Designed miniproteins, single chains, continued (2). Designs and how they scored, part 55

Each design is a single chain, and the fold is of that chain. pLDDT is the mean over its residues in the fold that is shown.

## One batch from the design tools (miniprotein)

Design m5891
Fold by ESMFold2-Fast:
Structure m5891 (fold): chain A 70 residues (1-70)
Amino acid sequence: EELSDEEKKALLLKEGLSEEEIDELIEKKPDMSVSVVVGALNAGISVEEIINEEVSAEEFSKRIREKLLS
């Protein structure tokens, strides 16, 4: 998916993230889709946790499911 950094920023701003948080996410997690970030936030995972988590997409999906089921 070829969302530009500006498009990602606009979508994440709409979800309530600050410009600083968004810029950090794009820099540290450029391969992470907006839908995954939004899903993680809705599951109660913070922006800091998304940036600092060195987990596989599989493990990340498991954590999101765990949060949504609790």
Scores: mean pLDDT 70

Design m5892
Fold by ESMFold2-Fast:
Structure m5892 (fold): chain A 70 residues (1-70)
Amino acid sequence: SMKDQRERQIREIDRQLDELHDRIAQVADQTRAAIAAGDRASARALVLEEAGLTVEFMGLIIKKKVLEKE
């Protein structure tokens, strides 16, 4: 049914959100380490990676909210 399909999609999004949350935390830790080491090039690259992951995370939150309103 459409309800069962929607519930499966929401569960899959929740798994992806958990994975992205953990990866964002890992990249944030790596960014702090690069800054502490004075590695500006690595810190810049990691900040951009974290920004991209955050945009992906927000997109999944919006998608989940839309599915929950259906």
Scores: mean pLDDT 88

Design m5893
Fold by ESMFold2-Fast:
Structure m5893 (fold): chain A 65 residues (1-65)
Amino acid sequence: MRAVRVRARVTVAPDGTAVAHVTVEWSDGSVEEFLLEAPSEEQLLETLRRVAEALGARELVIERE
């Protein structure tokens, strides 16, 4: 199964810790949600990019709070 779109809603805490609410839209119309956390926004964005690549996503949308 191929992901059509990965959407990530990113929030950064005052200490620099970053959290993403990730929504994966699959080609069959199903939707999955999960959380990713990283010690920095930079590490989180790199992880999101790698996840999108691994899932074969056509689109990665990053929304900042």
Scores: mean pLDDT 79

Design m5894
Fold by ESMFold2-Fast:
Structure m5894 (fold): chain A 87 residues (1-87)
Amino acid sequence: SEAELLRIGEEMLERLVKAESVREVLELLREALRAAGFDVGEEDIERMLEKLKADPEISEEEFLERTKEMAREALEALRREREERER
């Protein structure tokens, strides 16, 4: 159901907001993609992490900070929509 997907999305965003490393973010994204029916393994996560480490324009710390900020904004938006729909 769409409501179940919204709830799973909210839980994933809450975990993203609390993530302490880029690897944790990528593992959470892998879990979400697998829940959506995509076959994403450890090799895909390692490739993404290595590409991020090789990128001179963005550090792991900047990626984590920006991802967590986007996750907070998305979480707030989803919570507002859920509250409005439950009224």
Scores: mean pLDDT 76

Design m5895
Fold by ESMFold2-Fast:
Structure m5895 (fold): chain A 63 residues (1-63)
Amino acid sequence: MTLEELAERYGVSKETVEKALAIIREAKAAGRPIDAERVAEEVGISVETAEKLIVELVINGLV
């Protein structure tokens, strides 16, 4: 799945998905848990959408 396809599926911009991906990667690099509430606040989406994006990015091996 591409970031563009994921963005379309959840009704967000590709830039929003790319920002979420960057935040998740930074958390992993720092050994911190991935926080859906933090991702939602930083990229301007709902916590529910952030949780779904995190799951999809992990399952698709993008993080």
Scores: mean pLDDT 81

Design m5896
Fold by ESMFold2-Fast:
Structure m5896 (fold): chain A 81 residues (1-81)
Amino acid sequence: AAEYAHQAVLYAKAGDKEKALEYLEKAIRLLEAEEPTPGIERALEYLRKALEYLKAGDVEAAIEHAQKAVDLLAEQLLEQL
């Protein structure tokens, strides 16, 4: 999930909105399949907000919210290493 959210940020920064949407949706689907934890729920909230902003054309807000989700998921991944 973290890798897909990170790819979405990179595509959004590159101006590829279609790929950014695709990877945001992939990240959301993977996290929805995970066991709910406070960290996963917060990351999902940020990714869903990023998706809303990207669909509305607010690319900057979409990047900000997706990056917050990436940061939260990266912290969780590092704890599992």
Scores: mean pLDDT 78

Design m5897
Fold by ESMFold2-Fast:
Structure m5897 (fold): chain A 105 residues (1-105)
Amino acid sequence: PTLEEMKKFLEEARELREQAEQLRRQAEQALRDGDLSTIQQLGQQLKQLQKQLRELQEQVDLLVASAEISGDPEHIKVAEEAREAVRQAERNLRAGEQVIARGLQ
């Protein structure tokens, strides 16, 4: 991939991280409020974001491998930043899932 294409994947990873962070915050608030309807809606959104995360993880793994083969420090840096954003998204979705599970108990 070109550096510009790699930066596009970084932007997608950062957007997913922000969506995951928002879902976690909304789930925590809905749990405090006892808002079961919101918890149920967030559960559906969680499943959609988890699917997007899996697809993006595969793309980012290929991106990291490609960057390492290129040996270009700028490519490696962008790929590693994308991988870190994906990891942060995964952590936030996992935390959100636990909050949603508690709300449904």
Scores: mean pLDDT 88

Design m5898
Fold by ESMFold2-Fast:
Structure m5898 (fold): chain A 69 residues (1-69)
Amino acid sequence: MAALEQLTPEEREVLAVLREHGPLSPYEIAQLLGKPVSELPRIGAVMDRLVARGLVERLEDGSYRVKPP
């Protein structure tokens, strides 16, 4: 299991939004964070890092949710 000591501010904001609103697409995350659609590739990169850390999982519909402990 990946040891987690600290998240970046972007990773923390994304996790908070996912915890509050349930499964979300990168587009929905961008809207909730007040970011333009041009930031979607950056949000995708944040999601890839969170999945690699075992904190988030990608669902079949392309949305993401917080991984169970």
Scores: mean pLDDT 76

Design m5899
Fold by ESMFold2-Fast:
Structure m5899 (fold): chain A 87 residues (1-87)
Amino acid sequence: NAAREQAAKLLEEMAKAVEEYAKSGTPEKRDEAIKKVQELADKAAEVNPGLKALFEATKKRVIELLESGDKLPEAAEIVRNAAERVK
């Protein structure tokens, strides 16, 4: 299903943005990652509206973790697990 594959790719991009912030540790990269998470989750919801609630829940949780800065590996794992489940 092309819609599932496209949504999974958007979530994979989201995971990469979170991982880049985790590696850099800078406030600028944190803000960039938060913006990417918002934009990519919204695009995934447009591509696969049936999973909109999942994408919105993932977006909310990941942004909370990015803002705290304490559990960045967990945030990346949440996004990667969501990408696998969408396929």
Scores: mean pLDDT 82

Design m5900
Fold by ESMFold2-Fast:
Structure m5900 (fold): chain A 78 residues (1-78)
Amino acid sequence: MITAEEILLKIASGEKLSDEEIAEVAQLLNLSEEEQKIFRAIVNSKLTMQEIGDKLGISAMTIYNFTRELMDRAYELL
């Protein structure tokens, strides 16, 4: 089981998550299929938020806002 603290640390450090860890996070935070896709791109790529946005057809600001909301939700679980 992945903890909220591990989610925050891995997002902040750019450390990659396994597919199993991503699935655990999606279940814990009730992520939609699209949100899980964005989360996977954020944690498992060394791309900038702008590059991830370009790849997914989403603005960098949307990626940034999603990351902030994800961290806020994870913090509520601590």
Scores: mean pLDDT 72

Design m5901
Fold by ESMFold2-Fast:
Structure m5901 (fold): chain A 80 residues (1-80)
Amino acid sequence: SEEELRQQARQLLEQDAQQLLSEAQQAVAANPKLDPADYLAEEVLKRLDGEARKLFFQEDPEGAAKILKEVAREYLQEHS
């Protein structure tokens, strides 16, 4: 479900919070056109295991990607 994906994404962001925020800052410094939410969403996607990726992305990959970006954006707003 959307709620389950949001909870998993938030947990993955919280797990490596300092590293991910630092990496996002460095990525934006190297490319000022980069949306830091896109960077974090990509990092969450890399951290999702194969079963979670199948569960959330098989039926609606576009919707799942949008949810990851929304969670990443919310996370950035809370920690900026």
Scores: mean pLDDT 81

Design m5902
Fold by ESMFold2-Fast:
Structure m5902 (fold): chain A 59 residues (1-59)
Amino acid sequence: NRRAQAALESGKAAPDVERAAAGGAIAASHLGGDSEKAGQAASKGPDPVTAAELGVAAA
């Protein structure tokens, strides 16, 4: 799917996206949200800040 392909194409930014996804998952856990949805949404972000915002919004 497009999300998986975007993650693969983001190889250069993979460490930053992974950190943002982890941040989103932590925020989701703190708020009692769905950390898996937060991680998926975060991976769609073009940069770490946007990815973290998307992760929190999805939780």
Scores: mean pLDDT 60

Design m5903
Fold by ESMFold2-Fast:
Structure m5903 (fold): chain A 55 residues (1-55)
Amino acid sequence: SAADELAALADAGRGREALALGLSLSPEQQRKAVEEAGKFSAAGAAAAWEALRLQ
């Protein structure tokens, strides 16, 4: 799913790509993606989570 893809990008440290994907999602998909990314401790996951929260 889009949430899994966002989490994978964030976990890999690809925060900019994770952000770009997150911004292309619907609000419902963004919420799900943020929750999935938040389960990972990677810095990219945290960055993607904060970026989506600001939008």
Scores: mean pLDDT 63

Design m5904
Fold by ESMFold2-Fast:
Structure m5904 (fold): chain A 80 residues (1-80)
Amino acid sequence: SEKEKLKEKLLEGMRYYVNKALEAIASTSDEKYKQELLEKLKQLVKEALEYAKKNLSPEQVKEFEEFLKELLKEVEAAIA
């Protein structure tokens, strides 16, 4: 379905973005820069979730929200 394709695209896009953020975090000793990357990711997660709420089913939104929570935990763990 169109919504399933959109969901997959959102999942892939967020995974790609987080992988790039994790590469940047691993490549720097600048703690302030790491925190700025985390804050930007938190904002992007919020925006992506609002977009999903407008365009996906409630069940798909719940799946996407859980996925975003796991991605955010990965970045938080990498900074700690």
Scores: mean pLDDT 88

Design m5905
Fold by ESMFold2-Fast:
Structure m5905 (fold): chain A 76 residues (1-76)
Amino acid sequence: SAYEEKLLELQRLVDEMGELVKQNPSLRAQFDATMAWVQEQLRRAVASTDEEERLRILEEAIAFVRARIAEMKAQM
């Protein structure tokens, strides 16, 4: 499903952020803050009874994580 595909994409992006933190531990605080926000979005998605809303929440989370990864790479 589209939902499962977006969850897998988000997981891959989270894994990429984790690898950046391993390379530069100074990024840990930014990673932790990003993960706290992502976890809150996932809670909202799980609580939603509307599949379209769940997909939008995941798309927003994916976009947010992509932006954070770009910022982290710029700091390395």
Scores: mean pLDDT 88

Design m5906
Fold by ESMFold2-Fast:
Structure m5906 (fold): chain A 62 residues (1-62)
Amino acid sequence: MRDRILEVAVEHRNEPLSLAKLARRAGVSRATVYRLFGSRRNLELATVGALMRELADKIEEE
């Protein structure tokens, strides 16, 4: 569940997403996002971390 939310957040990193839009695209409720991340700030920080990790994995794709 958490990984699915981060996947959607990373995919839409170039557009300002409301928590409601993010939750809908991830197929979860807004309450689930709050439960897993605690705040919008924490979700944003986790999204940046996930993006950096994905970029690192891309470099080591081989």
Scores: mean pLDDT 72

Design m5907
Fold by ESMFold2-Fast:
Structure m5907 (fold): chain A 81 residues (1-81)
Amino acid sequence: MEGLEKVAKRLEEEIKTLPENSEERALALQTLGNVYELLGKLEEAIRAYEEAARSYRALGPKYAGQLAALEARIEELKKEL
């Protein structure tokens, strides 16, 4: 099985190929943030979540739940820095 660092690298490469305001890119960024948290890379996790949150805002009100969850997670991680 691939290690978490290999998963992060694959997600980073995939994200570069996806349209900035796409649902697929937002989901990939959220997953990348989760992987960075598992690696203890909290600053990178926050940046990935902030990018995902920006994409969800651009996608509109139907993603309000995902946006709210990411914003809450970003605030919790910032308290750990």
Scores: mean pLDDT 84

Design m5908
Fold by ESMFold2-Fast:
Structure m5908 (fold): chain A 79 residues (1-79)
Amino acid sequence: ASIDEITRAIGLILRAIGLLLDLERDPRVSEERLQEIRDLIKQAVKALKEGKVQEAIELAEKAVDLAEEILAELQRQRE
């Protein structure tokens, strides 16, 4: 794994955590959807610690995508 790939994995994990914290403040978000994001973040961190950088990137991207999908849904409900 390159330094660029490791940096990308860390950046995506931090982005997912930030999005999760914002979603946890909104009572309209179901606990099941929050738990799915938490599990993806935990798996990404574990993969990164095990040197599985590509797997960490893929898991972190899934966490970000899911969180952004939920945010977009909440924004549509406010319009």
Scores: mean pLDDT 85

Design m5909
Fold by ESMFold2-Fast:
Structure m5909 (fold): chain A 78 residues (1-78)
Amino acid sequence: SAMEAQKQKYRDLISQLNQIQLDLLQGKISAQQAKDRIIAAFEKAGFEDLLAQVKSLPKIDSLTIDQLIAQVQRQGLG
């Protein structure tokens, strides 16, 4: 169903955010690279409000990614 497809889209996005957070914590990517990847993920997903929020953030760190994951969960999964 369309609703199941939409929920899967949110779950996939959360998985991507978790991977970006892990790469950041392991020093594989910089904070700027993490921000760029999150922007690309939200843009590809078509989540315009979340995209605008991420673009407005001055810096991405692990705590900020946790907050974004919580926002995605509330918006798509309840």
Scores: mean pLDDT 83

Design m5910
Fold by ESMFold2-Fast:
Structure m5910 (fold): chain A 68 residues (1-68)
Amino acid sequence: MKPSHEQIVAFEKEANALAIKTYGKKLSDLPLEQQQAIIAQIRAKHPELADVTAEQVAAARLIEMAES
């Protein structure tokens, strides 16, 4: 089932924060392997967000940027 927009946005913000702390770059600026590692860590910490995919995080990023 499609997760809510709020859940996807929350996941994206948490993933970006972890990516910056771990690699010094935003999630979208990381190689795919490192993006998947960050996403896996967030899913392990937040099981309620387990249905969020890397593609949905990227889509939410574009929506958030378009909404300013």
Scores: mean pLDDT 69

Design m5911
Fold by ESMFold2-Fast:
Structure m5911 (fold): chain A 65 residues (1-65)
Amino acid sequence: APRAIAPGTLADLTPEQREKLDRAAQAYRDGNLGEAAKLIQEMADEQPFTPAQAAAILRHLHRAH
């Protein structure tokens, strides 16, 4: 299959980070970029993103937008 689970995918996030990411995606969908940025910053402050995690997060936000 052309898909693979890579280190740093959304599956590697904690349940709390996944909840914050989902809320950030909703904020982007609502046009509230400040709230989305705040939630992403909070996650980054708790645990730095790998490049793969950052890419997955950006893809998720693009889908919500």
Scores: mean pLDDT 67

Design m5912
Fold by ESMFold2-Fast:
Structure m5912 (fold): chain A 63 residues (1-63)
Amino acid sequence: MKEKGKEAYENAEKGSTLARQAGGPAGDAVAEHAKRFAERAKQLIDEGKGEEGYKAGVDGSGA
């Protein structure tokens, strides 16, 4: 469960990077949104709530 949460967090981080590379206001908005969810996912993983972290990361990467 922690592994899935970490993977989702890493995917959200990658999504943020790609969105920033696309550039412009839309890319910046997507990158900021993904980063916010990645931070939430990491927090939940650190608390031992890997499943909730996974969900938060997926929500961020799927935006």
Scores: mean pLDDT 64

Design m5913
Fold by ESMFold2-Fast:
Structure m5913 (fold): chain A 74 residues (1-74)
Amino acid sequence: IEEAKKLVEQIQKAADAGDLDTVRELTRKLAEIAEEKGFTRIAESLRRMAEDPSATAEDLKAGAEYALKVLEKS
């Protein structure tokens, strides 16, 4: 899960900078990691959020942080 932690840190920094394009790209990468680990529902949720034009950088940041908590606890 070290790679997932690194991605979430990068998502947090990009979100704080207002770089929504980078947040969406990194969220898609986090979804790939979740899927590789068998967390298909989380991966689908993250991909859906990254493609949602109404999702804010803060929404994506919160989703990524939640996904990391689930990945760490499992």
Scores: mean pLDDT 80

Design m5914
Fold by ESMFold2-Fast:
Structure m5914 (fold): chain A 67 residues (1-67)
Amino acid sequence: SAADQAIVDRAKQRFNLTDASLEELLAHLEEVLAKLNPVTTKVLEHDTGMTPEELRAAVAAVRRLLA
């Protein structure tokens, strides 16, 4: 959907992965989520402006687009 594409495009832009495939983006986002703790969450929010909730939404959007 257009809404899922917008979520994915935002995630690509925030992580400087604009040329990445959906599979590459998914792998990167899942790796970031797996490493989340209070310290890495603050780093994520500072560097990308994305919250853990937005990151989980992006993973869900990528999975829907790959289905």
Scores: mean pLDDT 84

Design m5915
Fold by ESMFold2-Fast:
Structure m5915 (fold): chain A 88 residues (1-88)
Amino acid sequence: SELEELKEEARLAKEQGAAAIEELAAKDEEAARIARIAVEGALALLRYLEEGREEDKRKAEKLFEEAEELLREERKKRFPESYAEVLK
């Protein structure tokens, strides 16, 4: 039952991740929001691997793209001088 073992590992990772995100939210709400979206993407990917539904794969891809875009915007917001040099 490799799939059952993978599911259990994913459940434990989700629980540990949820606790870490809750602690992060107290210090950095935007970072916690981005992390939540990334975790939802990972769970959609896991469902795709389990059930083979292309809809779950598309959902995972969209969530990962959203998290990456938000992370990029937040980095530019917090470190604008560093990103001004890269954009040249």
Scores: mean pLDDT 76

Design m5916
Fold by ESMFold2-Fast:
Structure m5916 (fold): chain A 113 residues (1-113)
Amino acid sequence: MSREELVARAEEAGKRLLSEDPEKAREGARELVELVQSDDPEAARVAGAALGAATASTNPEVALIGAEGALEVAQSENPRARTAAAGIGGGAEYIKNEEARKLALEAKELGEK
């Protein structure tokens, strides 16, 4: 896919992640996890930012889904993806949901390896 297509997919996936429908939110997180691992650094940046924004959501389901996505990214073989996960975990102080904060901190620890 072109950079323009990858960035557009990341933006649409981020929109789905913020959906009130948990199934759509999980679909969005799954696409963002894949896009953070892409070879395109701009698409990866947009996808990582969307996962991070979700962890700070006042909706606890969205925050958890975002944090679970960050933890998956932290386990990636792609060093850039692990760095993005560590960055998301670095924002743990802004995460209101206790379980999401715990997952984000775990993503930080794994992403820094």
Scores: mean pLDDT 82

Design m5917
Fold by ESMFold2-Fast:
Structure m5917 (fold): chain A 105 residues (1-105)
Amino acid sequence: SLLDQIKSLFDQVLSLIEEMKKLVDEPIVNKLLDRAEELLNQALQYFEQGNIDEAKKLLDRASGYVYEAVLILETVDKEKAEEARKLLDQINDLLSQIVRLADQY
């Protein structure tokens, strides 16, 4: 189903965020990524309820928190920030796929 595909993409995004948390033990970065995960879990609940517009807004906010985490990582560890940017690109790609599938609901 479309919902099963969306859930699979959410699981992949959450996995990549956990990988990003492991790059640097930085409390501010971890808090931003935790906030992104909370918003993603809320977005999935809205998709399950059929509230696509609210879900999309939460995806946008979650992406913003991941981006902020990468910006902070660039000030702490430039080499790990390059790995984090690759994870960010993958996360953004998966989020874009979720939005495209959501438009079919």
Scores: mean pLDDT 88

Design m5918
Fold by ESMFold2-Fast:
Structure m5918 (fold): chain A 76 residues (1-76)
Amino acid sequence: MEEEVKKAVYEFLKPKLSDEKAEKAAEIAAKAIRMGKESGMTDEQTIQLITDQLSELLSEEEAREVAELAVKVAKE
């Protein structure tokens, strides 16, 4: 699950960001998914957490797209 989230986020961001920033964003998203699951957070709360944590690397729109992708991948 965490590795799948990391890979999906990295591949989504690689065309838009440098490899280093895409890797960092993927790690942040994967860790936030784990934290949300361990804390019993809703999908909406997890999306907000990821969006907030990615705000320094991505625009609000990009961060939210990544958050929604991460939650979707984590469910599959």
Scores: mean pLDDT 81

Design m5919
Fold by ESMFold2-Fast:
Structure m5919 (fold): chain A 94 residues (1-94)
Amino acid sequence: DEKLQDYLEAKKLIEELLKKGEARRISWEELFEIIRKEWKDKAKEEEIDKIIKELEELLKKEGFEEEALVSKTPEGKVRFAFIPKEETIEKLKK
């Protein structure tokens, strides 16, 4: 029940950001390249690759779309959001 409410709220926020032109859809491949670039000075490449692999496996297991939203804050900081599949939302309604 709580997961369904969280996913429906996330969907509304995603649709609002896209409507306002404040976010764009990107592939997981593009997302992971942005993460590698942003974290290059914070962690070793092997550690980043491990985190990305674990994240990808988690997102696939939990039924998220193989795309994400990317937006920038007024300060230029990059923000991401993951999109639950419609099938994942429908399963929670049962």
Scores: mean pLDDT 72

Design m5920
Fold by ESMFold2-Fast:
Structure m5920 (fold): chain A 83 residues (1-83)
Amino acid sequence: MSPAEKKYASYREEIRALVLEMFPQLADDPAMLERLVERTIEILYEKFSDEDWEGPNKREILEAAILAAARELEEEGQRLPAP
């Protein structure tokens, strides 16, 4: 596994843990959980450099990205529980 792939996998686990903290009901809906995690990663990759969301504001940036991903999925007709 490349260093970039390993780092990305680590962030995926951190994002999944935070998503479950914010949306604990998604533990019973693994398909929606993974969809929200993937959308969050896409937003982070497209909108933020690694330097932006690895810094001291990491949690705030991750939470904002998760909420943005949830909003996009709801606009696409997906049903998510309230955080």
Scores: mean pLDDT 72

Design m5921
Fold by ESMFold2-Fast:
Structure m5921 (fold): chain A 88 residues (1-88)
Amino acid sequence: SSAAKAIERAAKGLLEAAEKGDQFGVDVWLAFILIASAIAIKTTKDPEKRKKIRELSQKLVDAVDAGNFEEALKYAEELAKLIREAES
């Protein structure tokens, strides 16, 4: 799953940027996760899974905005897992 792999890569980049205090890098990697999530929503036919992807994407944004990067990484992991399950 290209979208799930993109989210995993972007989550790693987000963590590395956060550890360096690179707010621009955090925002760039967050944008990549959101783009991959939007593509997954567009390609997923299950309305329940689409709703959950949207909810996890919003929780991820809220966690990043709050500076809670541990919580943001958990939501990114849940997003990647959900997208893989949607492709099965």
Scores: mean pLDDT 84

Design m5922
Fold by ESMFold2-Fast:
Structure m5922 (fold): chain A 96 residues (1-96)
Amino acid sequence: MPKTKEEFDKEVISGVIALVAAVGYLALKHDDLSDPESRADTLRLAQRILDLAEKNKDVADKDSILAGYEAARQLAEAVGDTELSERAKKLIEELK
């Protein structure tokens, strides 16, 4: 079936968000969070994932946005950033 530009863009953006969320989980599994540099990198990744998902919430698949918010929440919680994790939780609730 031929896809419209809007359908193609939605699939690409949704796929990118899902991939970045998966990369976030992989980093969390393998990074030593006792290292300050690894913690700072994890926090920056969480913020970037959250911003990417939030900016594309009206374009990307709802499941992909939810995956992005959940990844950002888990990464923020892992580094102890309460403000970022609470922001992600609110965005998850708003997406319902």
Scores: mean pLDDT 80

Design m5923
Fold by ESMFold2-Fast:
Structure m5923 (fold): chain A 86 residues (1-86)
Amino acid sequence: SSLVQKLRDQLIADIDQLLATQGADLSKQVVDHLRAAKAALEAGDFVAAEEHLTAAFQLEPNNKQIQELLMQLGVLFLVEAVEKVF
């Protein structure tokens, strides 16, 4: 799906932006999970991406940008699920 690819590419870009703008202020564990989530998205492994973004969220539950990444991934899963049913 072109829409799934666009959502994936946007999510990768948003992770890159977060790492570029906040990476120096984030813990190494959060940075490592964000990088692993990006690698999983690039590989098309959305389940692994969810596991890593969830781990980052659990480490920093009040980080709005990490919350937004999880919401974007949720939209990607919803679009993929809808496209598989219809």
Scores: mean pLDDT 87

Design m5924
Fold by ESMFold2-Fast:
Structure m5924 (fold): chain A 66 residues (1-66)
Amino acid sequence: ALDAVVARHGDRQLEVEITDYEKKETTTELMSFAEVVAKIKEIEPKIKEAREQGKFNLQIVIRHAS
């Protein structure tokens, strides 16, 4: 299902707000939906491991680009 959504909407531009809790920084950038999905899949196991240790390394907020 997710792969079908990426194939259909992968080129859509999204406004992505990334909060890095280790660096105490928030950055906003424009990314395609495919890039956002790939990034989430890449970091999800690392976030799960960090949560098991009682730590948070990253938060991603996705908004539709106007």
Scores: mean pLDDT 68

Design m5925
Fold by ESMFold2-Fast:
Structure m5925 (fold): chain A 100 residues (1-100)
Amino acid sequence: APFPKVELSEEAKKLRREVEELIRRYIAGLEGRLSEEEVEEVRERLEEIEKWMIEKKEELEKLEPESEEAKKLLQELYAVLLAIERVAAEVAAEEAARAA
């Protein structure tokens, strides 16, 4: 496999859960389940995470690949990717259920 099963740290698992919840709230806002203010707060938080990811990717490129700092950043970035994939799968399942 191109990616070995990386066991996420507890911090990375917590970040994954936070990002999953933010994306679910963003989708709820698009479906009209949130106030305009709540939608804006979620959007601002997602923009902060995107900026953080860009900054951390640039820092990762400057680090030695086998350093503890590089490994930690890779786990955190991977946690965000897993969160996106999880919520995307949930949305696809809900859309399939509505179409049936």
Scores: mean pLDDT 76

Design m5926
Fold by ESMFold2-Fast:
Structure m5926 (fold): chain A 71 residues (1-71)
Amino acid sequence: SEKKERLKELVKKILKKLNKEELLDEAIEQVDSIEEEDLDTALREAEFSLLVVEKGEEVGKKARAEELAKK
């Protein structure tokens, strides 16, 4: 489960940066459902997603702030 632990850490970071922690439980369930074979691919995808989120965080935060202000 070492790869699943790593993937969960990446998913947690992504969701925190997107301020969508309400999806955390569901995302963790999805990670636990991933086949061991697919974990390497999922890890690469998650690492890339984190990079994209970090780059887009400043650009997209205006839209997210609007969405959050509505809630």
Scores: mean pLDDT 74

